# Ledger of designs, part 44: designed miniproteins, single chains, continued (2)

Each design is a single chain, and the fold is of that chain. pLDDT is the mean over its residues in the fold that is shown.

## One batch from the design tools (miniprotein)

Design m5591
Fold by ESMFold2-Fast:
Parts: sequence; C-alpha cells; structure tokens
Structure m5591 (fold): chain A 101 residues (1-101)
Amino acid sequence: SEREKAIEITIKITNELLDKLDQAKSVEDFVNILREAFKKFIEEAKKYNLTNRDLLIGALEALAQVALAKASEKFTPEEISRLQQEIDRILAEAKKEIDKL
C-alpha cells in the first residue's frame, strides 16, 4: 500500500538523519541535514508515485520532530528556538513541493 511504502521510506530516511545529526555540531548543520532529508523524502515519494498529501506531510513533520528531539540533547534553548524557526521555514517550503505531486 502507499501507506506501507511511505512508512518504509520514512524509517530509512530517519535512520540516515539520526546518523548525520549525531555528528552535527551546529544549528546550521542541523538545518542543512534536515533540508537534505526532506529533499530525499520528496524524491522517493516521486519515484514511488506517493501522492497522499496528509501522509507525506505527516512524514516530513515526523522528520522535523526527530531533528528537534536530537537538538534538545546538544543545544541551548536559544539555539533550539533559532532551529525551530528555520525548521518551520523549510517545512513550509517542502509542503509546497508536495502540493506539486
């Protein structure tokens, strides 16, 4: 099913995301890593003809929450606030890309 494929892709990208975030040292690195994870997710969605908007947006939001959870282990509240603002921006951009699928 589309749902099963979306879950499979999300798990794979989440594992890759966590590995990269463990090595990341700055808010900028976290933003760049998450942006690339979103890009990879959208390309996989295109490859497998996944078009369910709510399912795809839910997956992007899950990836963003994983990044925020990992950031809470490494950064100050002020740095997390800046990261949240950048995440909100790139998530909005990614949602627009999903609307084109």
Scores: mean pLDDT 88

Design m5592
Fold by ESMFold2-Fast:
Structure m5592 (fold): chain A 113 residues (1-113)
Amino acid sequence: MEEKTKEAIEKADQLILRAVRAAMEGRWDEADRLYDEALKVAESLPDKVEQYIAKARVYLARAHAYRLMGRDDEAKQFYDEAIKYAEEALKIDPNNERARGLLEVARAQKDAL
């Protein structure tokens, strides 16, 4: 189960990288499909904290890509989703440093828009 969890996280990370590249190259339909696939991989994680952290990471990456391309209104919505999932992880594990870091970054990036 732990090995499968690591493989799923690595798969989600690869999908995020491919989605960001597609978005930066103007292939928005491809990027959106890859982000949605990354979210489905995140939802397959058996641990709820790891699931919320993975979802927050997908939304944070998506928000950043949209921001870099000047799509600020959509970027704000995706930062809100990243904040939401980081906060849900912290409700279960209040001392989770990964979730806290994601929350801090998402809030700072949204405020800079």
Scores: mean pLDDT 87

Design m5593
Fold by ESMFold2-Fast:
Structure m5593 (fold): chain A 88 residues (1-88)
Amino acid sequence: MKLAEQAEELAFEALEALRQGDTEKARELAEQAKALLEQAPENAVGWARVGYVYAQLGLTEEAIELYEKALEIEPNMTQAAENLKKLK
């Protein structure tokens, strides 16, 4: 749970970097969030939130992979399933 919380915080920082026009910083922060989730791979919520940030960065293929990981852990995450459908 704590690693997912940190990943969610980094994900929001990535969105703020995008708002400032710093796409490189946003990408770095999103990669750090993903790395934290690899240490807590059974956290479906964390995977879904980082997937959202990757989608906002235009990293569509990576966002799809992250949402698929979330749904593999928790198949009834309707919001993650809808977000995945919109990317395809």
Scores: mean pLDDT 77

Design m5595
Fold by ESMFold2-Fast:
Structure m5595 (fold): chain A 70 residues (1-70)
Amino acid sequence: MKLSEEQLREARLALGRMAAEVALQAGKREGLSEEEILERVEEAVRRAAELLELSEEDREELLEWARERA
């Protein structure tokens, strides 16, 4: 069974969102400030985008999604 390119894109975005959510929860658990949490979330999104080879457009959507939740 082969995933379509669109299904692979959705899977990459889901993994990116998971990375951002983990960073967000870890920051909150550590009692970090909102600014420090945002910095960690942005770094997690950057690293996930590089590892998952996200397009610049998908990376920007992921970053906006993550910022709304920080």
Scores: mean pLDDT 79

Design m5596
Fold by ESMFold2-Fast:
Structure m5596 (fold): chain A 61 residues (1-61)
Amino acid sequence: PPTDEQRLAAIEKLEEIMEERDPTEEDLEEISRETGVPLSEVRRLAEQLKFMKEALKKVEA
């Protein structure tokens, strides 16, 4: 499994992209290559971040 440092780097890169747009498959592959996190894990992290953003949007009335 990836290290905590690699995971944090992937999350930070995903958050940066997701501030402006939804990440593309190319973005996910680049993050995987740059951080050493497996592509499947990067995809899972992207889905988790998207879910959390949608959940927060529902709580803020």
Scores: mean pLDDT 78

Design m5597
Fold by ESMFold2-Fast:
Formats: sequence, C-alpha cells, structure tokens
Structure m5597 (fold): chain A 71 residues (1-71)
Amino acid sequence: MEQLEADILAALSLIYLGIAKIDYERGVITEEQLKEIEKLVDESLAAAEAGDVPKAREYLNKLIEKLREAD
C-alpha cells in the first residue's frame, strides 16, 4: 500500500511540474517561482523513491501551496 501511495505522490509531483512549466511559458509565474517548484518536485520525488511517504506528501503539499499562491 505505501509503495502505491509513493507512486501516486511521484506521479502528482510530475503532473504539477508540467502545469508549472506551462504557466511559466504563458507568463503566469516567474522563472524564480518555477525554480522553487522544480526544487520541491525533486525533493518530493527523492522522498517517494526512498519510500518516505510522509516526507513526499509534505513536499507535495508545499508544491501545491506555491502553485496556489501564484494563481
């Protein structure tokens, strides 16, 4: 079950990264905001790959908040 949760969190992080890149190309977010999002995605993916579901979830939540603040 935890492996499935980690895989879902990893997939969500990549989806949000894709959204952030589109927002950057459209001028909705700055290059600095995109770099902050990329860092959070990298940290979430690393935690998910390590099987640290709580940590992956923490970084994903920070990523979602950053995207919400940009909109």
Scores: mean pLDDT 79

Design m5598
Fold by ESMFold2-Fast:
Structure m5598 (fold): chain A 97 residues (1-97)
Amino acid sequence: ALAEAVERIEALQREFIDRYRDETDLAKALAAFEEMLRRIAAVLGEVLGRPEPADVADALRQLIELKAEVRKAPEEELERALAQVDALVAELREAVA
């Protein structure tokens, strides 16, 4: 169910924040961020195997776009991308509440 997927995604976000909150090496933070996005996309992809909510497909598209933008300009985009992931996950949580 989407609710279980959202719980898994929230756990992945907490793991990233807890491990990399104080990380000053941008390359390490970026690699961890990309891995988090990849894992979130995999969880959402498992849900898409059913008659899907449009929200899940849009969330996957946004994650792919964020990864590409952060790769182009990590220093400028990483904080903005993290805030967008937080907003996206909050919207998914509200959709299943």
Scores: mean pLDDT 70

Design m5599
Fold by ESMFold2-Fast:
Structure m5599 (fold): chain A 71 residues (1-71)
Amino acid sequence: METVEEYAREEAEKEGVDPELAARVAVGVYRGMVKVLERSGVKLSEEEKEEIARTSAKFGAGAAAVDDRAA
């Protein structure tokens, strides 16, 4: 969890968006992905969890950027 938040804040700082919003979204995405995959019988390696964490962080930063743009 801490690693996902760290990656999300790093990505948000690079993009100039809200790091706390990015972290919250990234944590939610990471938890959802891991839970769905494990419930589907997929045993995730540490390397696979790391990849999901980085993907979740990028998604979180992207979501924060969309929020900043507004509809």
Scores: mean pLDDT 78

Design m5600
Fold by ESMFold2-Fast:
Structure m5600 (fold): chain A 57 residues (1-57)
Amino acid sequence: SSAKQALLAAIGAVLAAIGDLFEAELRGDEAAIAEARERLAAAREALAAAVAAVEAA
């Protein structure tokens, strides 16, 4: 279903954001850390919405 596909995409986005944050922190790149934190927050919201959509189906 499209809802399950959206859930997989949302999980991938969270994992990517975590990886970006880890790399940015290793480099000490404050701008990249801030961007990665913002992306992680957005990805977490999208994941919560995708989980709710799958549970409602």
Scores: mean pLDDT 87

Design m5601
Fold by ESMFold2-Fast:
Structure m5601 (fold): chain A 71 residues (1-71)
Amino acid sequence: SVEEARRQLELLAEELLEEADRLEAEGDLERAEELRELAEEIRAIPDEKRLEALEELLEAIRRGLEAERAA
């Protein structure tokens, strides 16, 4: 549902900001900024796009975090 997607996106935005703070603390300013921008984008998503956006953002976040862990 749209309500579930909204809740999941809000949780993701919080997780992104938390992870960005951790990356900044370890000196990865570029990745931290990327995650903060994603969190802001999530908060700007209109309701009718939330289900599509949830799937796209989850995949983008997963790829970004995988790349960071591998580096």
Scores: mean pLDDT 75

Design m5602
Fold by ESMFold2-Fast:
Structure m5602 (fold): chain A 68 residues (1-68)
Amino acid sequence: MDAELRAKALEFIVEATREGWEKVRERLLEELLAKYPEDPEKAREEAERFLALAEEILKEEEKEYEES
């Protein structure tokens, strides 16, 4: 798995905690739609993949914090 993708997902989690999940989710979708203007379905699928990864990372990071 790409380390860059993991780092981006972690940043997303931090922003979501500060600004709220809905706001950051909308921003992510806008960013991906701008990247794939002719393929909104591709943008949404990428967003869903990213959100699923972010949730998984959040759970793993929570475990590390408890152990530390």
Scores: mean pLDDT 73

Design m5603
Fold by ESMFold2-Fast:
Structure m5603 (fold): chain A 116 residues (1-116)
Amino acid sequence: MRVHVYVAESLEELEKLKEKILKEGKPGDIYVVIVTDELFLDSEARKLMRELREEALKKGATVVFLSDAMLIHMVEKFTGKKMPSSSVEFLRNLKIPDEVIEEAVRMVLEALKNPR
């Protein structure tokens, strides 16, 4: 599959991930980056996320950012099972179903077609 999933818990991890994606990214690749809600609300992290998305797009790669709360909501909706509050450790050890990742990518692509 052309979908890669990563988790970032800090600004430093997000910066390292940016370097990795920009060096290894290929046209048509999709990168799903799960960030903590705290990091998702941080202005510096949001700026870095925007820069990564724009630079990856120039290489033909798509980067999708999800907060851990957004991913938990999607998993709960898809599986009908309630998730524990400590999402990050769970996500690092969870084999996320391909269907959940594909649905997350589809939702972001649909949002991009309908500018707010």
Scores: mean pLDDT 69

Design m5604
Fold by ESMFold2-Fast:
Structure m5604 (fold): chain A 65 residues (1-65)
Amino acid sequence: MKVSEVVREGLAELDRLIAAGASTEELQKAIDRFKEKVYEAEKEELKTQNLESLYSNIKKRLDMF
């Protein structure tokens, strides 16, 4: 699957964890798992630059807390 598909799934999972009142530690674990999935997808597309913008978006959501 494309990196954008993996990112969409990961953001949806983070939104669910946030709604459930997950701790920042739990959110960090979810991000680490998400980074692994994105890395595997990126290996197929060879788009390391795109991953940096995706990480920035995730960090902004964490900063909301």
Scores: mean pLDDT 69

Design m5605
Fold by ESMFold2-Fast:
Structure m5605 (fold): chain A 58 residues (1-58)
Amino acid sequence: SLEDVKRFLEQIAKYVGEEAKPFIEELLKEIEKDPSKADQYVLRALLYANMLLEKKKE
């Protein structure tokens, strides 16, 4: 459901940290405008989370 997608994105922000929060909040706004693209935004959030986690190793 859309609610489950939103909760998942919020969990990603919480897991990755405060730096991810603005990006995830923008994705949540985009999903509210166009829920049909929720899957695309979830994938984008996962890719961004991975990038931030890689930067934490530097």
Scores: mean pLDDT 76

Design m5606
Fold by ESMFold2-Fast:
Structure m5606 (fold): chain A 71 residues (1-71)
Amino acid sequence: SAAEEAKKKLEDELMKKIRKEIEEAGRQAYAVMDASMKRSNALYGQSPELGEQTRQQGFAEVAKIIEEAAK
């Protein structure tokens, strides 16, 4: 029982660390998306083409963050 309790604690700690890593990657992806959306919205008022290009670039940057986190 003592050995089983120790194993359970180690597994819980590992799961907490994994969760933190995923949450940090998610936060970075959302920050990039938010910044890109704000820039795209500002540019859309001047040029819909530039706004759309900025939005697509933001999606590409988020995709890279997700791909890196998935490794």
Scores: mean pLDDT 78

Design m5607
Fold by ESMFold2-Fast:
Structure m5607 (fold): chain A 61 residues (1-61)
Amino acid sequence: SKEELEEYLRILKNSPYGGLRLEAASYIKKYGDEEILKRVKEIADDPSVDQRTRDIAKTVI
C-alpha cells in the first residue's frame, strides 16, 4: 500500500539498523510506484545525503 511504501521510505532514510534499511530498500524495489522510485533516485543523487544512505538508495534503482 501507499502507507507501507511511505513507512519503508522513512526506514530506508532514518533507521539506525542497517539490516532494516536494506529490507526497506528491497520492499520499495519490489512494490514501489513511479513516485516513490523518483524520491529514492533523488536521495541516491543528493550529495548532501550521507554516502551509506545514497548507496542503499542505489540498490533500489
Scores: mean pLDDT 85

Design m5608
Fold by ESMFold2-Fast:
Structure m5608 (fold): chain A 63 residues (1-63)
Amino acid sequence: IDVEAVREKARAFGLSEEQIEEVVRAAEELGPAVGAVKAASYLFDKGHDAAGEGGKAVYRAAS
């Protein structure tokens, strides 16, 4: 996976550095779909209207 692209997309959508590293770890260990779901879950918890778009952006970067 492109770890730097995943970090850039997650940071652009407002995830914290701790959340970004958890998303990267999930994508590396369990695959890009799991990383994307983790990112979308954090964005939903934050009340982000674009959580689905954020997850899709992370998936594209991780794939």
Scores: mean pLDDT 75

Design m5609
Fold by ESMFold2-Fast:
Structure m5609 (fold): chain A 119 residues (1-119)
Amino acid sequence: MEEAEKLYRQGDFEKALELYREEYEKNPSAELYNNLGRSYQGQGRFDEAIEYYKKALELDPNYAEAYNNLGIVYYNQGRYEKAIEYYLKALELDPNNGSALGNLMFLLSENPKTARILA
């Protein structure tokens, strides 16, 4: 886990994926699926990232970080209304999620017309 996260932070997403897959085979968890999704996302493989974030939410429907990460993927795809929905869901589950709050505020500042989803 710690070595895989270090590789992910260094941008070595391929090696991070290999280590997370080894952990997944031993003990599948929402956190491991989320980490697999983050590694695919880092490689620009957004469809695979979405699938693993969904698997994380199947194991833990209250996993706020997976909702935040889905928001980031949809933002990167230009699907801003869907990104807002996922950031709001992350904040509903964890109001102290600074990443989701920051991402939501940034998106709304760049795309103020999307703020109608909040009304």
Scores: mean pLDDT 81

Design m5610
Fold by ESMFold2-Fast:
Structure m5610 (fold): chain A 80 residues (1-80)
Amino acid sequence: SKLDEIEKKINDPNATIDELLQAIKESVELLREAKAAGDQEAVDRYKQLLIKGYNKLREKAEAEGLSQVEVDRRVAEAIN
């Protein structure tokens, strides 16, 4: 499923910053859909997925020397 593909990307130790940004974007889209549908179980699941995705993005970005400001900017661009 689309969710399984997103989870696989987030859990991949070799995931790139761009792949993690794409996974975050897709997770935000799923979260918006779940909220519109009133599916609280899906909302909670996708919130946890976003937390994992953001944590992994932060770790990867820190390892590659990106500032928090640059990470926040790229996340904002990806989800908008």
Scores: mean pLDDT 85

Design m5611
Fold by ESMFold2-Fast:
Structure m5611 (fold): chain A 65 residues (1-65)
Amino acid sequence: SPEGLLARVHRDYTAKSPDELSLKKGELVEILEEVDEEHFLVRRLSTGEEGIVPKSVLGAVGPAP
């Protein structure tokens, strides 16, 4: 399994396209890839769902515990 970076969602986000992931405040996501300067591809830890989200909705990025 890839060693991921974890981030906590600090605000709710509603997906604006099928490629994006809707997130709720307090969820944990694994950062899989930087898509561009403003977006990450992430995986939701609870479900394994993947999608693109704005970096601005994520809290501090750190190594997996």
Scores: mean pLDDT 79

Design m5612
Fold by ESMFold2-Fast:
Order: structure tokens, then sequence, then C-alpha cells
Structure m5612 (fold): chain A 62 residues (1-62)
């Protein structure tokens, strides 16, 4: 299953390729170096551990 999360990063240009390598997709660019990302749920822990990722905020389940 895919989940949509908000990711705060140090540098978008460095982190975006790493997110894409995990099977994630950047859906939107948000203010303050934040990305809206769709990623496989089983890759969420790897996303949180990527270099340059400062935080990952999970959306409330609908």
Amino acid sequence: MYVTVEVTVEDISKVKPLIEALGGKVLAYLPGNRLLVEIPEDKLDELKKLPGVLSVDEPRPL
C-alpha cells in the first residue's frame, strides 16, 4: 500500500533522488523545504533514515 507523507528536508536536490530510489514520488513542493511524497508503506522507515531528511509527518488516516 502507498502512503502520502510530508517530508522536511535539508536540500531538495539531494534528497529527491533518494526518495525516488525507494519507490517514492514527489507530489508537491511545499514552503520551508517540505515535500509531499507518496511512498510504499513498507519503505517509510527507510525514508525516515535517509541522509538530509529532518522529519516525516504521517497524515491522519482517513
Scores: mean pLDDT 78

Design m5613
Fold by ESMFold2-Fast:
Structure m5613 (fold): chain A 57 residues (1-57)
Amino acid sequence: GELYRALVDVVATHPSVLSFKKGDLIEVLGIGESGLLLGRLNGKEGEVDPSALEPAK
């Protein structure tokens, strides 16, 4: 997967959504079944809105 940096804090309100903090490095595994990104952080996988991420520099 490719590393992206979180731009904002996200607290998941649905089990399919990934929770993260601003500045976290999220590994993008692909495009999820909903058309959102599939990300992995700390051994957890879930959907991530692409607008919440930037490519890791």
Scores: mean pLDDT 79

Design m5614
Fold by ESMFold2-Fast:
Structure m5614 (fold): chain A 81 residues (1-81)
Amino acid sequence: DAAALIASGLIALANGDYAAAIANFEKALALNPSNAAAHYGLGIAQKNAGNTAGAAAAYQKALAVAPGNTAAKNGLKALAS
């Protein structure tokens, strides 16, 4: 389910496995496109994988579904500064 995929993505992020994190968050978003945590996690994974454009898009989507997500806002600011 989407929650298990998000948990797997977070574990992959903690281990520095950004490719696995991206795959798990993308699968979670295929099941639930409005999951702010999955968009935010994808943003972190994309940034660490060197995909700055993908990271920005993911952080913006996290903010679109959860405007109070300070972590996503800070992520976007870090990419733009």
Scores: mean pLDDT 85

Design m5616
Fold by ESMFold2-Fast:
Structure m5616 (fold): chain A 56 residues (1-56)
Amino acid sequence: MDEEKDPEVHVKKAEELIESDPEKAMEYAQKALDIDPFNLRALSILLEVSVKLALE
């Protein structure tokens, strides 16, 4: 399996970056969703990051 095409890899990167770099976390979550739009973990991270960025 190609690591770059595995949504789980992008989800893990996004999860690690939620607090330190939310914009980067959003980017990785979007990449995971591009691969698997029904990935609940990626959707959850994207939502959390979106809220964090909206609060600025």
Scores: mean pLDDT 77

Design m5617
Fold by ESMFold2-Fast:
Structure m5617 (fold): chain A 72 residues (1-72)
Amino acid sequence: ATEEADKHIALAETTSGKEKAQHYNEAGRAYYEAGKVDEALAAYAQALKADPSYKEAWENARRIAEDLAARP
């Protein structure tokens, strides 16, 4: 279930900048689809550390954070 995410994390570790951010962003998507919300947020945070201007990771992380904040 997380094999796709694991693959992207491995690729991210061999790249830098925007390419690294893209791989972490894809890992975050895969974790979220597998129901691993905390891992998805961590992956999106790593994408933003690699490239703070990677807008898609910002939008994905924000949506998940907003959903978590709305829970009791």
Scores: mean pLDDT 81

Design m5618
Fold by ESMFold2-Fast:
Structure m5618 (fold): chain A 80 residues (1-80)
Amino acid sequence: IEKELEELKKEIFEAIKNDDFQKLLEALRKIVDLVEKNKDPEVREKAIEVLREALELARELGKDEAAELLEDVIKYLESL
């Protein structure tokens, strides 16, 4: 789990830096799937932490569309 989250974090960060919206969507779908399959509150919290760090990066780089998508996914995971 920790290794999978770390790999997804790298994919998300690279997608944001490269303006690759499709790769960002793919990585976010994987992280959502991971949280939904495990149904573990700790996995959910760690995933949210990864996405919050990604959101900070997106905002710092002025990637408004990526930031909006990240906010939506974070809200979804918080609702689980």
Scores: mean pLDDT 83

Design m5619
Fold by ESMFold2-Fast:
Parts: C-alpha cells; structure tokens; sequence
Structure m5619 (fold): chain A 110 residues (1-110)
C-alpha cells in the first residue's frame, strides 16, 4: 500500500537525518561538515530513487513525503547548528534533494 511505502521511506530518511544532524553537531571543521553533507545527499538520493523505482505508481506521494521531511530537517538544523555557513550548505543540500525528488517523480509519471 502507499501508506506502507511512505512509512518505510520516512523511517529511512529519519534515520539518515538523525545521524546527519549528530555528525554536523560533532564536526570540528567545515571540511568535516562538507563530508557529512555529501554523505547525507547521496544516502537520501539513493533511498528516494530506489523507492520511486520500486513503486512508480506512488511517485507523487513519495515526492511529497521527501519534500516535507527535508523541510522539517532544515528547520531543525537552523535551530541547532551555530555556524551560519554550515546552515547555508544544509539549505543548499535540502533545495537540491527537493529538486531531485521533483525530477525523479516527473520521470516516473512519464
């Protein structure tokens, strides 16, 4: 069912987000933060692509869930991260992931 697909997707994204925020808070350098951001981008993109490929009929629901969870993560990151440059990089990754979710969902609908 769509509900089961979305629940599994959201659980996987939540795990990635929790690990990402923990590692960003622990990062001592911007280079370490950039490595965390690159891993987060890659891991979420893989999960989204795999989920849409397995369930193309639910592509729009998957897209909506990804956008919602990424917006929630950005809000949490803005509250907890102290370096404005790291926050700006988080915002850029969120925008990129939302754009990639849009693109993957549109491709599945075609």
Amino acid sequence: SAAAVIAELEARIERIHEETLEQLLAAKTREEAIAVLRRWHSEVLDVVAETIEAHPAHAEEIRAAVIRREDEFLEEAEKRLKDPAVVAMVRAVVAGLKGEADRLAARAAA
Scores: mean pLDDT 91

Design m5620
Fold by ESMFold2-Fast:
Structure m5620 (fold): chain A 73 residues (1-73)
Amino acid sequence: AEELIAKGEEAFKAGDYETAARYYEEAIRASSPTDPRFARAAENLVRALNALGRTEEALAAMERASKAQAAAR
């Protein structure tokens, strides 16, 4: 998960927001909702989607992450 987040950050810095979003989605899938890396990957995914102008997808991603974390208590 950490490697996927790092690769996503590299893509984001390069302006490749689509590739960044993909890595962050993989990091979310590879992490437990109770893992701090899950929260960081979800936040970074929202940033990448907003950079792409995909605001509705960013809101949906935030909602999914929040519900997954709540369900994992």
Scores: mean pLDDT 80

Design m5621
Fold by ESMFold2-Fast:
Structure m5621 (fold): chain A 96 residues (1-96)
Amino acid sequence: VRPVLSPEQEEAVRHILAAFRAALAGDRAAAEEHKAKAVEAARKAGMSEETVAEIDEALTAAIDAALAGDIAGAVGALLRAIGLILDDALAQAKAA
């Protein structure tokens, strides 16, 4: 079995999911803290500045939608953020 995610990419995904769960629970402060940690982990994973900005944007949209009770919008934005990390992971694995 080949690992697809680096430790830093795995950390980013864990914080994205934690941010989403906090937002669904109505805890904006915890959601924003986990968003910051996810962005930092993505940067440490060697993602481009543009990709890191897109992850931050998608995760902000997911948190805002979840806090507003827009579950469909929140899930869509969450999947976009995770997809950006997975696309980068697959590109790095293919380049190695």
Scores: mean pLDDT 83

Design m5622
Fold by ESMFold2-Fast:
Structure m5622 (fold): chain A 59 residues (1-59)
Amino acid sequence: SLEEELRTFIEAARRAIAEHPDDPQLRDVILQAVRELKGRASPELQAELDRVEKEIRAA
């Protein structure tokens, strides 16, 4: 399901940022993917993706 796919993506994105905190190119690619997914997500998932985007931008 889209929910399972999004959970997998979020988990992978958080791991990637944690392992490469000084890689702005990786962060930018992940942010692009988050923005694309927001356009397809339910309001509940959009809220979670907004949280993820904020976390990535703060890193």
Scores: mean pLDDT 77

Design m5623
Fold by ESMFold2-Fast:
Structure m5623 (fold): chain A 68 residues (1-68)
Amino acid sequence: DLEREIALALLEMVSGIYKAAGDTETAELIDKLIELLRENPEEAYRFAKEHLDPEKYPIVYRLIEEIL
């Protein structure tokens, strides 16, 4: 549970970094992914694959694996 909460907090930090860089679209996708990971984890993986390229966002996928 602690590892899961740390991974979720790290995803929130990643979202914040994209917002600070002016990439609000990517930040909003990560925010939606965080909601799905909390509410419906099975849909989170599908959402990530559809919207976030694992080659471009490998850290996101590592954090998803830690949460799931």
Scores: mean pLDDT 83

Design m5624
Fold by ESMFold2-Fast:
Structure m5624 (fold): chain A 86 residues (1-86)
Amino acid sequence: MDDPEKLVELAKQYLEEGYYDFAIAYARKALKLDPNNVEALIVLGEAYLKMGNYKKAVEYFRKALEIDPNNERAKELLKQAEEKLK
């Protein structure tokens, strides 16, 4: 059984390197262990945003904000994704 925090850290590293598929895979694994992990939801949203899947990005950022309404990173990324959807 892996530590969700370690999985999120690895997902963030892959996201920064541009390996969005790996970022999604590790963030999803973290969410299976902790379904309310805000950082994992944000990484998933950012990966989908960078891949052009704006609907999924919005869904994950909204879920993150339901758990942590004051998360400035999730708010900013949600605005970016919503702008792309018009």
Scores: mean pLDDT 87

Design m5625
Fold by ESMFold2-Fast:
Structure m5625 (fold): chain A 70 residues (1-70)
Amino acid sequence: ARAVARAVAVAELARLTGLSREEAERVVDQAIALLEQGREDEALALLKSLGLSDEDATGMVRGLRTILGL
């Protein structure tokens, strides 16, 4: 389950930002860990650090939470 959710998020982040798969993978793993710890604001800040807009970062967090069942 986590691997599938992660793969989808990685592909989407790479498409939105132009990051390599490996870079997007690292960021998604960090965002998932922060969300699992209840640190949603820190996950948003991490995604915004990649150049995502507030809207795109919020959408990504919402998608990750939904896919992870959080």
Scores: mean pLDDT 78

Design m5626
Fold by ESMFold2-Fast:
Structure m5626 (fold): chain A 68 residues (1-68)
Amino acid sequence: MIEEEIEKLEKEKKELDEKIKELEEKLKKEKNYEERLEIEIEIGLLGIKRGVLTIEIKNLEKKKKELE
């Protein structure tokens, strides 16, 4: 069911938002340059994944409306 797929993706997006927030907080406290760079890369990658999930959810919502 499309609704179950949307719920699953929304849950994944919420989990990514939480992970990004945790990494941002870790980045603020981190003083080591190499560790900071790794955290910034991880945040960037999670941000891209979040963007992909947002697009997928949008596409599924459009399909659901067409099936109304």
Scores: mean pLDDT 83

Design m5627
Fold by ESMFold2-Fast:
Structure m5627 (fold): chain A 55 residues (1-55)
Amino acid sequence: MEEYEKLLKKTRELGEKALKEMATKHSDDVVQGMRKIFEREIADMEKKLKEELEK
């Protein structure tokens, strides 16, 4: 479980880096939209991984 939490943290860091690079090529509105999607995906992954590991 703790190992997966570490991977999720790294995924968040990589996502933030990708969003910063996107900000140089795209408008703020597009970047904010992608950030919202990314945040939702991370939350969904955390929930599903927690449920899957407890099966």
Scores: mean pLDDT 76

